# Designs tried in a protein design run: designed miniproteins, single chains, continued (3). Part 68

Each design is a single chain, and the fold is of that chain. pLDDT is the mean over its residues in the fold that is shown.

## One batch from the design tools (miniprotein)

Design m10496
Fold by ESMFold2-Fast:
Structure m10496 (fold): chain A 97 residues (1-97)
Amino acid sequence: MSEEEFEVEVKLALAIMAESLGDYDTAIKLAKEVIEKGNDEQKAEAYLILGRAYLNKGEVDKAIEYFRKALEIARKVGNDEMAKEAEELLRQAESLK
């Protein structure tokens, strides 16, 4: 793993921690940084974090957009588990409209 890959992985872990603590602004900031430099798998995880963070902030349309991006990448990389999670989160967000 490169130094850059390790840095992105640490930022992803910190974004997950921030989300779990209800610090959605920090989670959003870190997830966006992961999207800028991460690999496809890391980007998909970061889009799930963005979707959940915006959903918790009441920004339903943004949450839907980010869950769709996560689903597209999860399908592209063949991660069935992540694709199912993204589909479920997308369905939940759409039900709030």
Scores: mean pLDDT 88

Design m10497
Fold by ESMFold2-Fast:
Structure m10497 (fold): chain A 56 residues (1-56)
Amino acid sequence: MTDEELEEVAKKVAEYHGISLEEALKIVREVLKEHPNLSPSQVLIAALLKVEKMKK
């Protein structure tokens, strides 16, 4: 996953959940650390679910 793809995924997570881009980047990086072989679309889904669970 390129840095540009990572930023695009983080931006989508930030916009969807109303969190900062910085917080979204942190979450996306955590997902990639746990699952380095995920595609950008899979990382997006995993990050969205992680934020939703944290808000509960």
Scores: mean pLDDT 81

Design m10498
Fold by ESMFold2-Fast:
Structure m10498 (fold): chain A 59 residues (1-59)
Amino acid sequence: GDLTVEGNGGAAGAAAMAAVENGGGPVVDMSRTKAVVKDATEEAKKAAEEAAKIAQSGS
């Protein structure tokens, strides 16, 4: 279907940045954090690929 690119993983990136900017989180869950980061990275990669496809189509 027609899917408009409304977010390219900004929410996940913003959340990670906010945690770092806050200056230290409560607990460090390596396995949980790793899974979330992996998921966010894959989502960002997919969004980036879609954005690249749109840019490439602009000829």
Scores: mean pLDDT 60

Design m10499
Fold by ESMFold2-Fast:
Structure m10499 (fold): chain A 65 residues (1-65)
Amino acid sequence: ALTPRERAVLLALARSGGDVAAAARELGVSQATVSRTLRRLEARGLVERVGDAWALTPAGLAALA
């Protein structure tokens, strides 16, 4: 299960198309907070890095259902 913060970050990332700055703005938190949460989610296989952007994996999308 996702924590409320992890779920909020995944939803914001899905809305922003992988843009950390946009996700941070939507959540009203720092980019550092979003990046730290995304690294934890990456370790769980829920997101992956694609260049300078982040993408949700199929497992990440399923976790939001």
Scores: mean pLDDT 82

Design m10500
Fold by ESMFold2-Fast:
Structure m10500 (fold): chain A 62 residues (1-62)
Amino acid sequence: LEVGDIVKVMKDYNATSPNELSLSKGETVLVLKVVNDSFVEVLVSEKNSSGIVPKSYLEVVT
């Protein structure tokens, strides 16, 4: 995963902190920032919402 990637959410994720974003399986998100080895910041265009999510919940669509 890198900045600018369009990635698919592989399973539902519930935000555990205010900085995190809840995601539903099958959503498509844009990677805005790679935070560290485990987390990325993403944008859900459909919801106009951004936040931090675990990389393990995402798959690159390319």
Scores: mean pLDDT 78

Design m10501
Fold by ESMFold2-Fast:
Structure m10501 (fold): chain A 60 residues (1-60)
Amino acid sequence: SEELEKLEKLDEEILEGVKQVAIAVGKVSGASQEEIDAILKKIEEETKKAREKKKKELEE
């Protein structure tokens, strides 16, 4: 539905913002690029899980 497409776009914008904040905080904190990359991967994995849960809730 159009509503689902709008929510997916919003989720993508939020994810991009969260990743940018994580990169900025990581750099200020002196984290290595490897540590920053690990955090970004975790953010993506958690976001994927949240999206799958949301899809199930919307289908019920």
Scores: mean pLDDT 77

Design m10502
Fold by ESMFold2-Fast:
Structure m10502 (fold): chain A 71 residues (1-71)
Amino acid sequence: SFLEEAAEWFEEQGLLGLAELLREVARAAEAGRLSPEEVEEIRELIEEVRENPDNVTKLTALALYMIGLLL
């Protein structure tokens, strides 16, 4: 899945906390706990971070969105 691929990429970048959050979100998606709209939003946030991995604002936005999905 794109979430597992993203988690692997974040792990390779040394962003271990984001990688673990992405794996938890992947498990939630597999369990059918996420809407299609939530899946699309996280895909867009991941793409923005992958284009600018040093952008703290985008990293923070992705992290907060993932935490919100897991609550």
Scores: mean pLDDT 85

Design m10503
Fold by ESMFold2-Fast:
Structure m10503 (fold): chain A 98 residues (1-98)
Amino acid sequence: SAAEEAAERAVEAANEAGLAAVAGDAEKAKEAAERMAEAGREAGRAGPERAGAEAERGAEAAAEATKAGGEAGTAAAGAGAGVAAAGAGAGARLAARA
């Protein structure tokens, strides 16, 4: 359940980051991407080792893209957030089945 709850938070934050990026709100997109990265790392730690490592890698990439700043950084963060959320979700599902 902890992995599933973290994965859900990562997906919600990824959606917020994407919507903020489309709206041109770079600051809000950055904050949402940071929350997504944090939730993705939590899901990765709670999930299976292999799926967890992928989720953590995606979350780290999204956080680094956000730190790059500017319009390019915001767009990249949105894309990275989606990948990280997908990875976190997969990890949580595998953990629930194990």
Scores: mean pLDDT 59

Design m10504
Fold by ESMFold2-Fast:
Structure m10504 (fold): chain A 101 residues (1-101)
Amino acid sequence: NPEEVLKRIRELTDEMIPVVVELGELLKDSKHPVQQQISELGLSLPDLDYEDQLNALSVIGTLVEQIREDGVELTPEEKELIDRFLALMRRRDELVREAMS
């Protein structure tokens, strides 16, 4: 059901935005280039249209995985927000895959 999937994706996007904005606020003074990019993209999310929000969230997901793989030192607060964001992203991707099956 494409309509139900689109509705659920929108609901998850709405849940992701405040998490990523909070992460962006924590990372805004970071000296790490990838953390700076996450901050700039995250803080821009409320000002983007829906399609641009979806694209930015996907890019942030990739950058967050890169930070994890690179072993960048994270505060407990940053780690909690990253874990929450990745869980929401996985839930969204599962819904998309289920709809495409």
Scores: mean pLDDT 83

Design m10505
Fold by ESMFold2-Fast:
Structure m10505 (fold): chain A 67 residues (1-67)
Amino acid sequence: DAAFAAALAALEARFPGLRFEVSVVNGRVVVRVAPEDEARYQALSAEERRALEAAMKEAEAALAAAL
């Protein structure tokens, strides 16, 4: 889906060095950090992690609206 690809590209542009995956679970769009980048995600500060979580939630909302 072009909308999914665009939303992931936008996230990856904002957070270079991290990759993201999109899944639909029980009718909910879920964006998460790719498993191979989990260690990098866990190394983030609490403040950086909050910013990333907020950005992922924004991407989830945009993807849900694009469906």
Scores: mean pLDDT 76

Design m10506
Fold by ESMFold2-Fast:
Structure m10506 (fold): chain A 81 residues (1-81)
Amino acid sequence: MSELELAKEVAIALLRMTRAIALTTASRHLSEEKLEELRKKLDEIVEEAERRIEEAETVEEVLEILREGIREINELLESYL
């Protein structure tokens, strides 16, 4: 596996983990309806970030997309809490 391929795999795993942590945190504070709304929005963020990571041609691009994705997930979570 190339360094770029490994970076993409790790970045996607970290995005999915960040999403899972956000949903777990939100489940303690939000109603079922608001939790479902948050889940759909988080899925859109993760799907777009994963698409951009797959298209990235450098490790630096992968890391920038990962940082942006994590930031967007955290900002969205805070807006619901």
Scores: mean pLDDT 89

Design m10508
Fold by ESMFold2-Fast:
Structure m10508 (fold): chain A 80 residues (1-80)
Amino acid sequence: FAIAYYNLGNVYASLNRLDLAVEAYKKAIEIDPNFAIAYYNLGNVYRQLNRLDLAIEAYKKALEIDPNFEEARDELEVLL
């Protein structure tokens, strides 16, 4: 269940357990490689960790999967 790992990542992120959030989102993506919102949230966690190159890669993947993902586009524009 990709969505279960995605939800787990959201819980870890809300608890500021950013390393565990990254692991959970990566598991969601491993199960569903087309999970655009999981890439977007992974990008948000990487940005919070000041891992800007990884955040940019994650946002680009979200947009590659869903070109109409406005939030991912807006975050990418801020970081570029």
Scores: mean pLDDT 88

Design m10509
Fold by ESMFold2-Fast:
Structure m10509 (fold): chain A 66 residues (1-66)
Amino acid sequence: SMEEVVELVNEAGKAIREKDIKKFEEQVKKLLELGAISEEEAKEMIEAVRKGDYERAERLLVRSLL
């Protein structure tokens, strides 16, 4: 549902602010399972946080949902 997508996005954003890579990856995988983002978008977001590029991860998260 859209409400579930909004909740996952908010939790992903919180994980970025807290620099919680594991939590961020968990939310991104759930967004992918719901079909809210593509596999390529999920991969790019996960790669960004693993590289410590939290700013890029946040931009990708916002952009993929527009």
Scores: mean pLDDT 85

Design m10510
Fold by ESMFold2-Fast:
Structure m10510 (fold): chain A 82 residues (1-82)
Amino acid sequence: RLEEALRRAAEASERLAEAARAAGDEEMAEAAARAAEDARRALERLEEILASLPSEEERERLVEYLERLAAATEAAAEAVEA
């Protein structure tokens, strides 16, 4: 679930980076690309993150937070694409 949430966040940020690049917003494209890279780096360290969050309740909250951020990033990409 955390893996899926991080993957969604990475994909959403990648989409925003592509949309911003197409729109000529280089600063937004760079920021979104960096966010995607950070999410992918977190995926590489998934086992370490899970070990630091022993509570299933804490893991659930992190997943909800990441899913909300991914949804917001997806909405931003749609707005830039328009």
Scores: mean pLDDT 79

Design m10511
Fold by ESMFold2-Fast:
Structure m10511 (fold): chain A 79 residues (1-79)
Amino acid sequence: SLAEEARRLIEEAREAALAGDFERARKLAYQAVELANRLPPEEARRLLEELREAMESAGMKVTIELDGGAVTAFEIERE
């Protein structure tokens, strides 16, 4: 499912960030956001929260802006 693929991408992004590969971590995180935008709003919100928690645990700051449940702005950066 799209949700399962998004969760896989979130875990891979976290692992990349922990390994110091921040460019790969960003690309994987952006792919997870793209998949989340294709899901119903409630499921997308849960995945975006999982993404935020995973990336913050790896030392990365995540900013997400929503409009009508869809991601309209997304930024991920090192702290």
Scores: mean pLDDT 80

Design m10512
Fold by ESMFold2-Fast:
Structure m10512 (fold): chain A 84 residues (1-84)
Amino acid sequence: AAAAEAAGAAGDAVGAGEAGAAEAEAAGAAGDAEGAAAAGAAGGKAALKAGIAKGDGAGAAGGALLGIGGGTHAGLKAGGPMAP
């Protein structure tokens, strides 16, 4: 979650979502479906907070979708059966 939180702290909603998705993909590649889902969710949350603070609704929504979607996808690739 460190990269997603750093991007969120910098006010980069899309970057926070992308960082969360990248962390989720790394966890999924390691076979950690729960970690992948958690990383994606954390990225989405960071994106929302950053976008709201900045007044960037589109960036907040886009970043949240990127983080959550990436986490789900990475979790499924790791053999995770369930949606969060």
Scores: mean pLDDT 64

Design m10514
Fold by ESMFold2-Fast:
Structure m10514 (fold): chain A 65 residues (1-65)
Amino acid sequence: SEREKLEEALRELSEKAFEKRNAEAIEHLIQAAQALKAGDLESAREHLLQAARALNDEEMERELE
């Protein structure tokens, strides 16, 4: 499902963001987690895409588009 895909992306990007101590990515991931909790999948995808861009994760960017 779309929700499961976004939850998996949140998990993967969170691991990378914390390893790299990337504050910009972490901020986007917090917003994505809040959007997922609210059931706003569109907003969650946008925030996850911003996190992927902040991390230069081109593969995840393509996956989320």
Scores: mean pLDDT 86

Design m10515
Fold by ESMFold2-Fast:
Structure m10515 (fold): chain A 59 residues (1-59)
Amino acid sequence: KDLEIAGLIIKRFRSTGNVSGSIKEVAKIFGISVEEAREIYLKAINDEDFYSRAMEIAD
């Protein structure tokens, strides 16, 4: 689910300060490509509503 993926990437990035590492780890967890995870993350940071919903799920 895109919201869960985005939320987990954002949460890990905030914890580690490493966006690339967070994208790679979350891609592995969900069994998707790094490119797909990056696209989901970029969607979240460019869409305020999507970002807010993703953060709610990640809580």
Scores: mean pLDDT 80

Design m10516
Fold by ESMFold2-Fast:
Structure m10516 (fold): chain A 72 residues (1-72)
Amino acid sequence: LREEAERLGEEAEELLSKLPKEKAEEVLKEGEKLAREIREKIAAEGPPSEEEREKLYLELAKKLLELAKKAL
């Protein structure tokens, strides 16, 4: 799971580097919004286990990659 999240995150970063600055900024803002939602959930429900944290990172990486692909 961790390795998959890392791979997807790298792919998303590569796609972001290929986007015009304006589009890259929009994708990053959306990504920050998703990260905030995860942080708010953790604050409300308590800290996740290491496995749950890895799954949350994987979901975030997948969503960021999807947003970057859509922006192309």
Scores: mean pLDDT 75

Design m10517
Fold by ESMFold2-Fast:
Structure m10517 (fold): chain A 87 residues (1-87)
Amino acid sequence: SMEEEAEERLEEIKELLEEDYEKGVEALIQFIRELSEQGRVRLALEVLDEVGRHAREVLSEEQVKELKERVNPVTLEVLEEARKREE
């Protein structure tokens, strides 16, 4: 389960993706990096999964593809951090 604080930021990012796609993508990447730096790698992956699910429902096919390409590097960063921390 997600923490209340993370759930609140997740909802904000979901809204931003619909209202201001570029700002939403930037906010997502920043949030995931912050969670990873804090060692909250499982939560970071949960956020990525949830945003990906939401994006497929509300964004265009082109935006979904672009989002996936733009978040893939940060997803790999999170997975590498998880390996280092044995999570």
Scores: mean pLDDT 82

Design m10518
Fold by ESMFold2-Fast:
Structure m10518 (fold): chain A 95 residues (1-95)
Amino acid sequence: MWRVRVDVSAPRTLNGKEVQDIDIVLESEDGRLRVTVRATLTKEGDKWKIDTDIVLQRGDEVRLERRTWEVPKDTSLDEVIDRLIAEARRLAAEA
């Protein structure tokens, strides 16, 4: 079982664009595996550009994965969060 914490920032303006941050922490029930996701969402026209840093830590082993993707601007934050959690779980399963 995973313990999941999600923190969503208030929207802010950066270089004339609307920006919002999502921080997610997944931790295994035994505390041996932790995945930290930081996502920055930037409004670009009809899309949200999502830049993510995913850090997986298992004991002394650390894996970092960086990704950028786009979703339609009408995509809910809940859908974005679900996708980020799914990606974090995928990375954990590969480790």
Scores: mean pLDDT 81

Design m10519
Fold by ESMFold2-Fast:
Structure m10519 (fold): chain A 111 residues (1-111)
Amino acid sequence: SSEEWKELLEEKAPNDALAYNQLGSVLLTRGDYESAVEMYEKAIELDPNYYEAYANLGVTLLVMGDEERAEEYFEKALALAKELHPESVAAFEERLERLREEALEERKARE
């Protein structure tokens, strides 16, 4: 099922960073973590300033148990958000804290 979504997106929206990030989030929700990582990496490749995609990649890596790489991506997401949208940083920081807690709970549930 994840392969069909990937093929459809590559055919219909190959250069749409938002679409890849949204597909990554659907895959993450379904527990298809490796496919979610691939979609978020594609979103970042298409838009290196897409700080929400860095945050989502960090969440996915944290659920997968890669806490060190997850932290690197959370730091990149926050740095970009501070530079590009300083007016919304506080709300983004609160969202990152919630996402981290949810990811750690998901990780514990899988162990």
Scores: mean pLDDT 83

Design m10520
Fold by ESMFold2-Fast:
Structure m10520 (fold): chain A 56 residues (1-56)
Amino acid sequence: SRAEELRRRAQEVFEGLASQGRLEEGIALATRIQALIDAGRLDEAEALVREAEKRL
């Protein structure tokens, strides 16, 4: 599903940020993305994931 794909991409973003020593940023971002997915705000979750992926 779209939500499952977004959770997978959010996990990859988290792991990328954590590997760069940006653990607190990764936790905050993963929490926000998960909250958007849980609220059904999938377009906003996807936009946030895309912006995070650009900054990896």
Scores: mean pLDDT 84

Design m10521
Fold by ESMFold2-Fast:
Structure m10521 (fold): chain A 96 residues (1-96)
Amino acid sequence: SLVEKYKKEAEEAEKNGDYLRAGIAYLRLGSIYHLEGKYDEAIKWYEKAIEAFLKAGDYRGAAVAYENLATSYENKGDFEKAEKYRKIAEELRKKA
């Protein structure tokens, strides 16, 4: 499955210190769970993507992950957290 593929890619990337590749794999995992309506699982993977992108110095990747995190909170009805994370994404884009 795509889930098992990206979990393996993320694990291998982290073992190699390739945080950019790990962030991309985590972002894809979050998107898969989001499309399945599993927003709590999506949030966990987006949080891992954010951490990995920040370790890589990829502020653009982190901003994308924060936007997706915000959309998952919005779908859970948490509009305050959604607004908070969208503002963080905008600030990160200015640093990129």
Scores: mean pLDDT 91

Design m10522
Fold by ESMFold2-Fast:
Structure m10522 (fold): chain A 68 residues (1-68)
Amino acid sequence: MSPEEELKVSIRILMEVINAILENPDMTLEEAQKLARELGEKAGLSPEEADRVARIAYDLARTIREVD
């Protein structure tokens, strides 16, 4: 996977995971990581990169809720 393809995939997964957390605020970090990993594996991302994306998504989604 090229760096540009990896970035595009990471952004898509980030958006999907953020949306899932915003629709289900009870979603845990572990559940977000599982979702990101499943989506990432289909797209060729490493488990480590998928986990990183999930953590960023989880942090951003919680921050969005807290600033309301």
Scores: mean pLDDT 79

Design m10523
Fold by ESMFold2-Fast:
Structure m10523 (fold): chain A 78 residues (1-78)
Amino acid sequence: SSRTQQIRYYRDMYDQYRDNSRRYSGQSQSQGLIYQGDADYYRYRAFGVGSDSDGSQQWNSQGDRTYDTYRSQADRIR
């Protein structure tokens, strides 16, 4: 289904950005945090697609807050 395809897409994005976070953390702690924020953003989007409309809004909101938190942390250590 298109929902299953969308969930798979977001999970694949999560995996890629999580791997990038681990790979690049040794070169730049700031960049590692940015990629971790990107990863969790997609993870929460996957949960959102798997939920009803109210659950989707909640998961997307949590993802947005998590992304902002990692970005803020990255900015502080530049």
Scores: mean pLDDT 85

Design m10524
Fold by ESMFold2-Fast:
Structure m10524 (fold): chain A 85 residues (1-85)
Amino acid sequence: SLKLETEVEIALLYIGAGVLRNIARQAEKRGDTELAEKYRQLADDLISAADEVEALVKQGKYEEALRKARQAIEDFLKRVKELEA
């Protein structure tokens, strides 16, 4: 169902934010403050995207919510790859 698919994608956005925060902590431990700040910003952006998706779900806009969630995940994976380059 669209509702279940959307709920799974929201969960993935929150899990992704947690992973990014852990990567930021590891970078900071190595003295890479700039990289740590970039990963923290990505985590914050991911939470913001999750909040927008949840707002669409509350409005019953499941198809739009799922599209938004999938696009957010794709964008964040691309941005993570750029930081690891």
Scores: mean pLDDT 86

Design m10525
Fold by ESMFold2-Fast:
Structure m10525 (fold): chain A 60 residues (1-60)
Amino acid sequence: MATGALMSARMALEAAKELGDEEGIEYARKALRLAYQGDGVGAMDYANKAFKHVEKKKAK
């Protein structure tokens, strides 16, 4: 079970949803899809992109 990648993707999705970050949500959804398909590397890459987008959106 790719637990780490799946958890990172879920956390990214929750963070993006909390901010209403549509682009971050799309990155996080892609990460979840890749995690469910067994692509842990791709899932982590997209989860990190979602987190970076969320951080950029939070920054003033």
Scores: mean pLDDT 78

Design m10526
Fold by ESMFold2-Fast:
Structure m10526 (fold): chain A 88 residues (1-88)
Amino acid sequence: MEEERKKLYEKYKLQIDIALAGLRSLGFDVSEEELKYATPEEIAELLGEIMDYIGLSNDPAAQAQHLARIKELVERIKKRYEEFKKKL
């Protein structure tokens, strides 16, 4: 379980690093440690939403919808990390 989690993290490390940089550029207070608790599907969705947000710079209403989804995903991941910390 722990070994498999580490292998999955290493496989998705580049995607996590890109997501972290993107989120921080949008003003989200997120750490690499928190993003390690995202699923591969959540990382893929975050990357897609960040790319859509950047691509829709001429449509503020559409950008706001993508920003709201990014916020929801970040809050979900942070909550999962805090639940893990309580078990230590």
Scores: mean pLDDT 77

Design m10527
Fold by ESMFold2-Fast:
Structure m10527 (fold): chain A 116 residues (1-116)
Amino acid sequence: MKNEEEAYREAERLVREVEENTKKLEELAKKKEQLSQEEAKKQAEELLNRMTRNAVLALGYLGLVSQEKARELGERLVRNLERATEALYKVDKELGEAGKAMLELFRSAIDSIISR
């Protein structure tokens, strides 16, 4: 119980960080025309790398929580990764493709966690 609560808090914190980075990506996509393509791509790549790291760590903690909590946080994570992928495609096609590959990987991993 206590270890599950600690895992849930860590997963929730990491999902919130992914949500914050997703909002930053959406704002970057809206302001893309005010930046050089090189600068926009660089900022988007840094955000994608940070989000990927946080999402991977979140998956580890989701394996330690109840199926109900894993579903709740997993669904939140997937929704934010979907929005992030859309924003990445608006910045750069290659980064959008990388985001889509990440999204597919995380969807499979979350399904595996919540089906067990």
Scores: mean pLDDT 86

Design m10528
Fold by ESMFold2-Fast:
Structure m10528 (fold): chain A 63 residues (1-63)
Amino acid sequence: SEADTLGAISQTVVALRKAGHSDDEIIAHLEATRGADAAAEAATILRTIDNGEALRAEQAAAA
C-alpha cells in the first residue's frame, strides 16, 4: 500500500541519517532506488526532521 511505501521510505531516511549520510545523499539514494516520487517524500521527511532538530536546539540554548 501507499502507507507501507511511505513507512519504508521513512525508515530508510532515518537509517541513512543515523549512518551519517547528508540530506542530499539520502535524496539521491532514494531517487536511484525508488524513483523521483520517493525522493520528493524523502525531501519532505528530511525537512520535517531538520525543523524539529532546529527547534530542539533553540530550546536547549534557552535552558
Scores: mean pLDDT 81

Design m10529
Fold by ESMFold2-Fast:
Structure m10529 (fold): chain A 60 residues (1-60)
Amino acid sequence: MKLSLLEIVNKVKEAGARDAFYIPGTLYVPVKESQLENVQKAIEEIRKIDPTVRVKLIVE
């Protein structure tokens, strides 16, 4: 990975995600609807650096 898991988690938390958890192959990110756009933009930036990162958003 070009980005560490910690760097990815910190980027999504900065964008408004409450937390994130990793299951091998995919990062799951719980997000409130009000933060969805900001978290999606952070994920797009992460994927520009490392396109192998798979992320699933859990909208609360």
Scores: mean pLDDT 75

Design m10530
Fold by ESMFold2-Fast:
Structure m10530 (fold): chain A 59 residues (1-59)
Amino acid sequence: NALKKGQEYYKKGVEAFHAGNYDEAIKYFEKASKYFREAGDEQGARTAEALANIAKEEK
C-alpha cells in the first residue's frame, strides 16, 4: 500500500502548502516521493520532489 500512502502524504503536502506551512509541506512531499518510489510510481515521485523544491523556494 505504498501508493496509497504516497497519495495521502501528497494530499497533506498540498494542504500544508495552501495553509502557508511550507516546512510541513516539504516534509509531506518528501514522504510522498519516497512512497511513490516504493510503489514504482516514478511520475508521482518526481512530481512530489518538484513540489518539495517549490515549497523550499517559498521559504
Scores: mean pLDDT 86

Design m10531
Fold by ESMFold2-Fast:
Formats: structure tokens, C-alpha cells, sequence
Structure m10531 (fold): chain A 71 residues (1-71)
């Protein structure tokens, strides 16, 4: 599920593995495709990671998890 892929991305970020986190977030984007709110938050998280802002990325990922739970 998209939630499981987001959790795996968060775990990878806690281990400092940004590349692995991005792989999981690509999977999450594909799985969340029918949830526009989650897609926007996941794209924001990916953009934050590309800028090196892990803290901002984690905030967006927590919001994406809530958007998916609300659906």
C-alpha cells in the first residue's frame, strides 16, 4: 500500500539513505495516484529531499499518511 511505502521511506531517511527513500516514494506516488491530496504532499516531500531538506520532507510525509488514512 502507499502507506507502507511511505513508512519504508521514513525508515530509510532515519538511516540516512535518501536514495532508498526516493525509491519508496516513487512507489507511493504510483499507489496513491487516485488521491490528489496525497500525490501533492508526496511530490512536495520528494522536492524537499532533492533540496536536502529532510525535516521538511518528513513533515510532508506525515501529512501524506493522514491524507491516505482519511480516504
Amino acid sequence: SALEEIEKAIEALKEGDVEKALEHLERALELARDNPRAVGLLESAINALKRGDVEEALEHLEEAKEALRAA
Scores: mean pLDDT 85

Design m10532
Fold by ESMFold2-Fast:
Structure m10532 (fold): chain A 57 residues (1-57)
Amino acid sequence: MKAELEKLKKILEGIKKALESEDPVIRKVAIAEAKKVLPEFSGELKKELEELLAKYS
């Protein structure tokens, strides 16, 4: 996989873990960060991030 795609996958994984947190403050921050970085994502990774936002927002 290209380095850029690996970096985006790691960011997505970090956001997913934060969204799964039981701390509502961590979840709110993760939602805000996810929305901020969403324009940098494309294709399947963008769809996955949008689905996470829909699930946890």
Scores: mean pLDDT 78

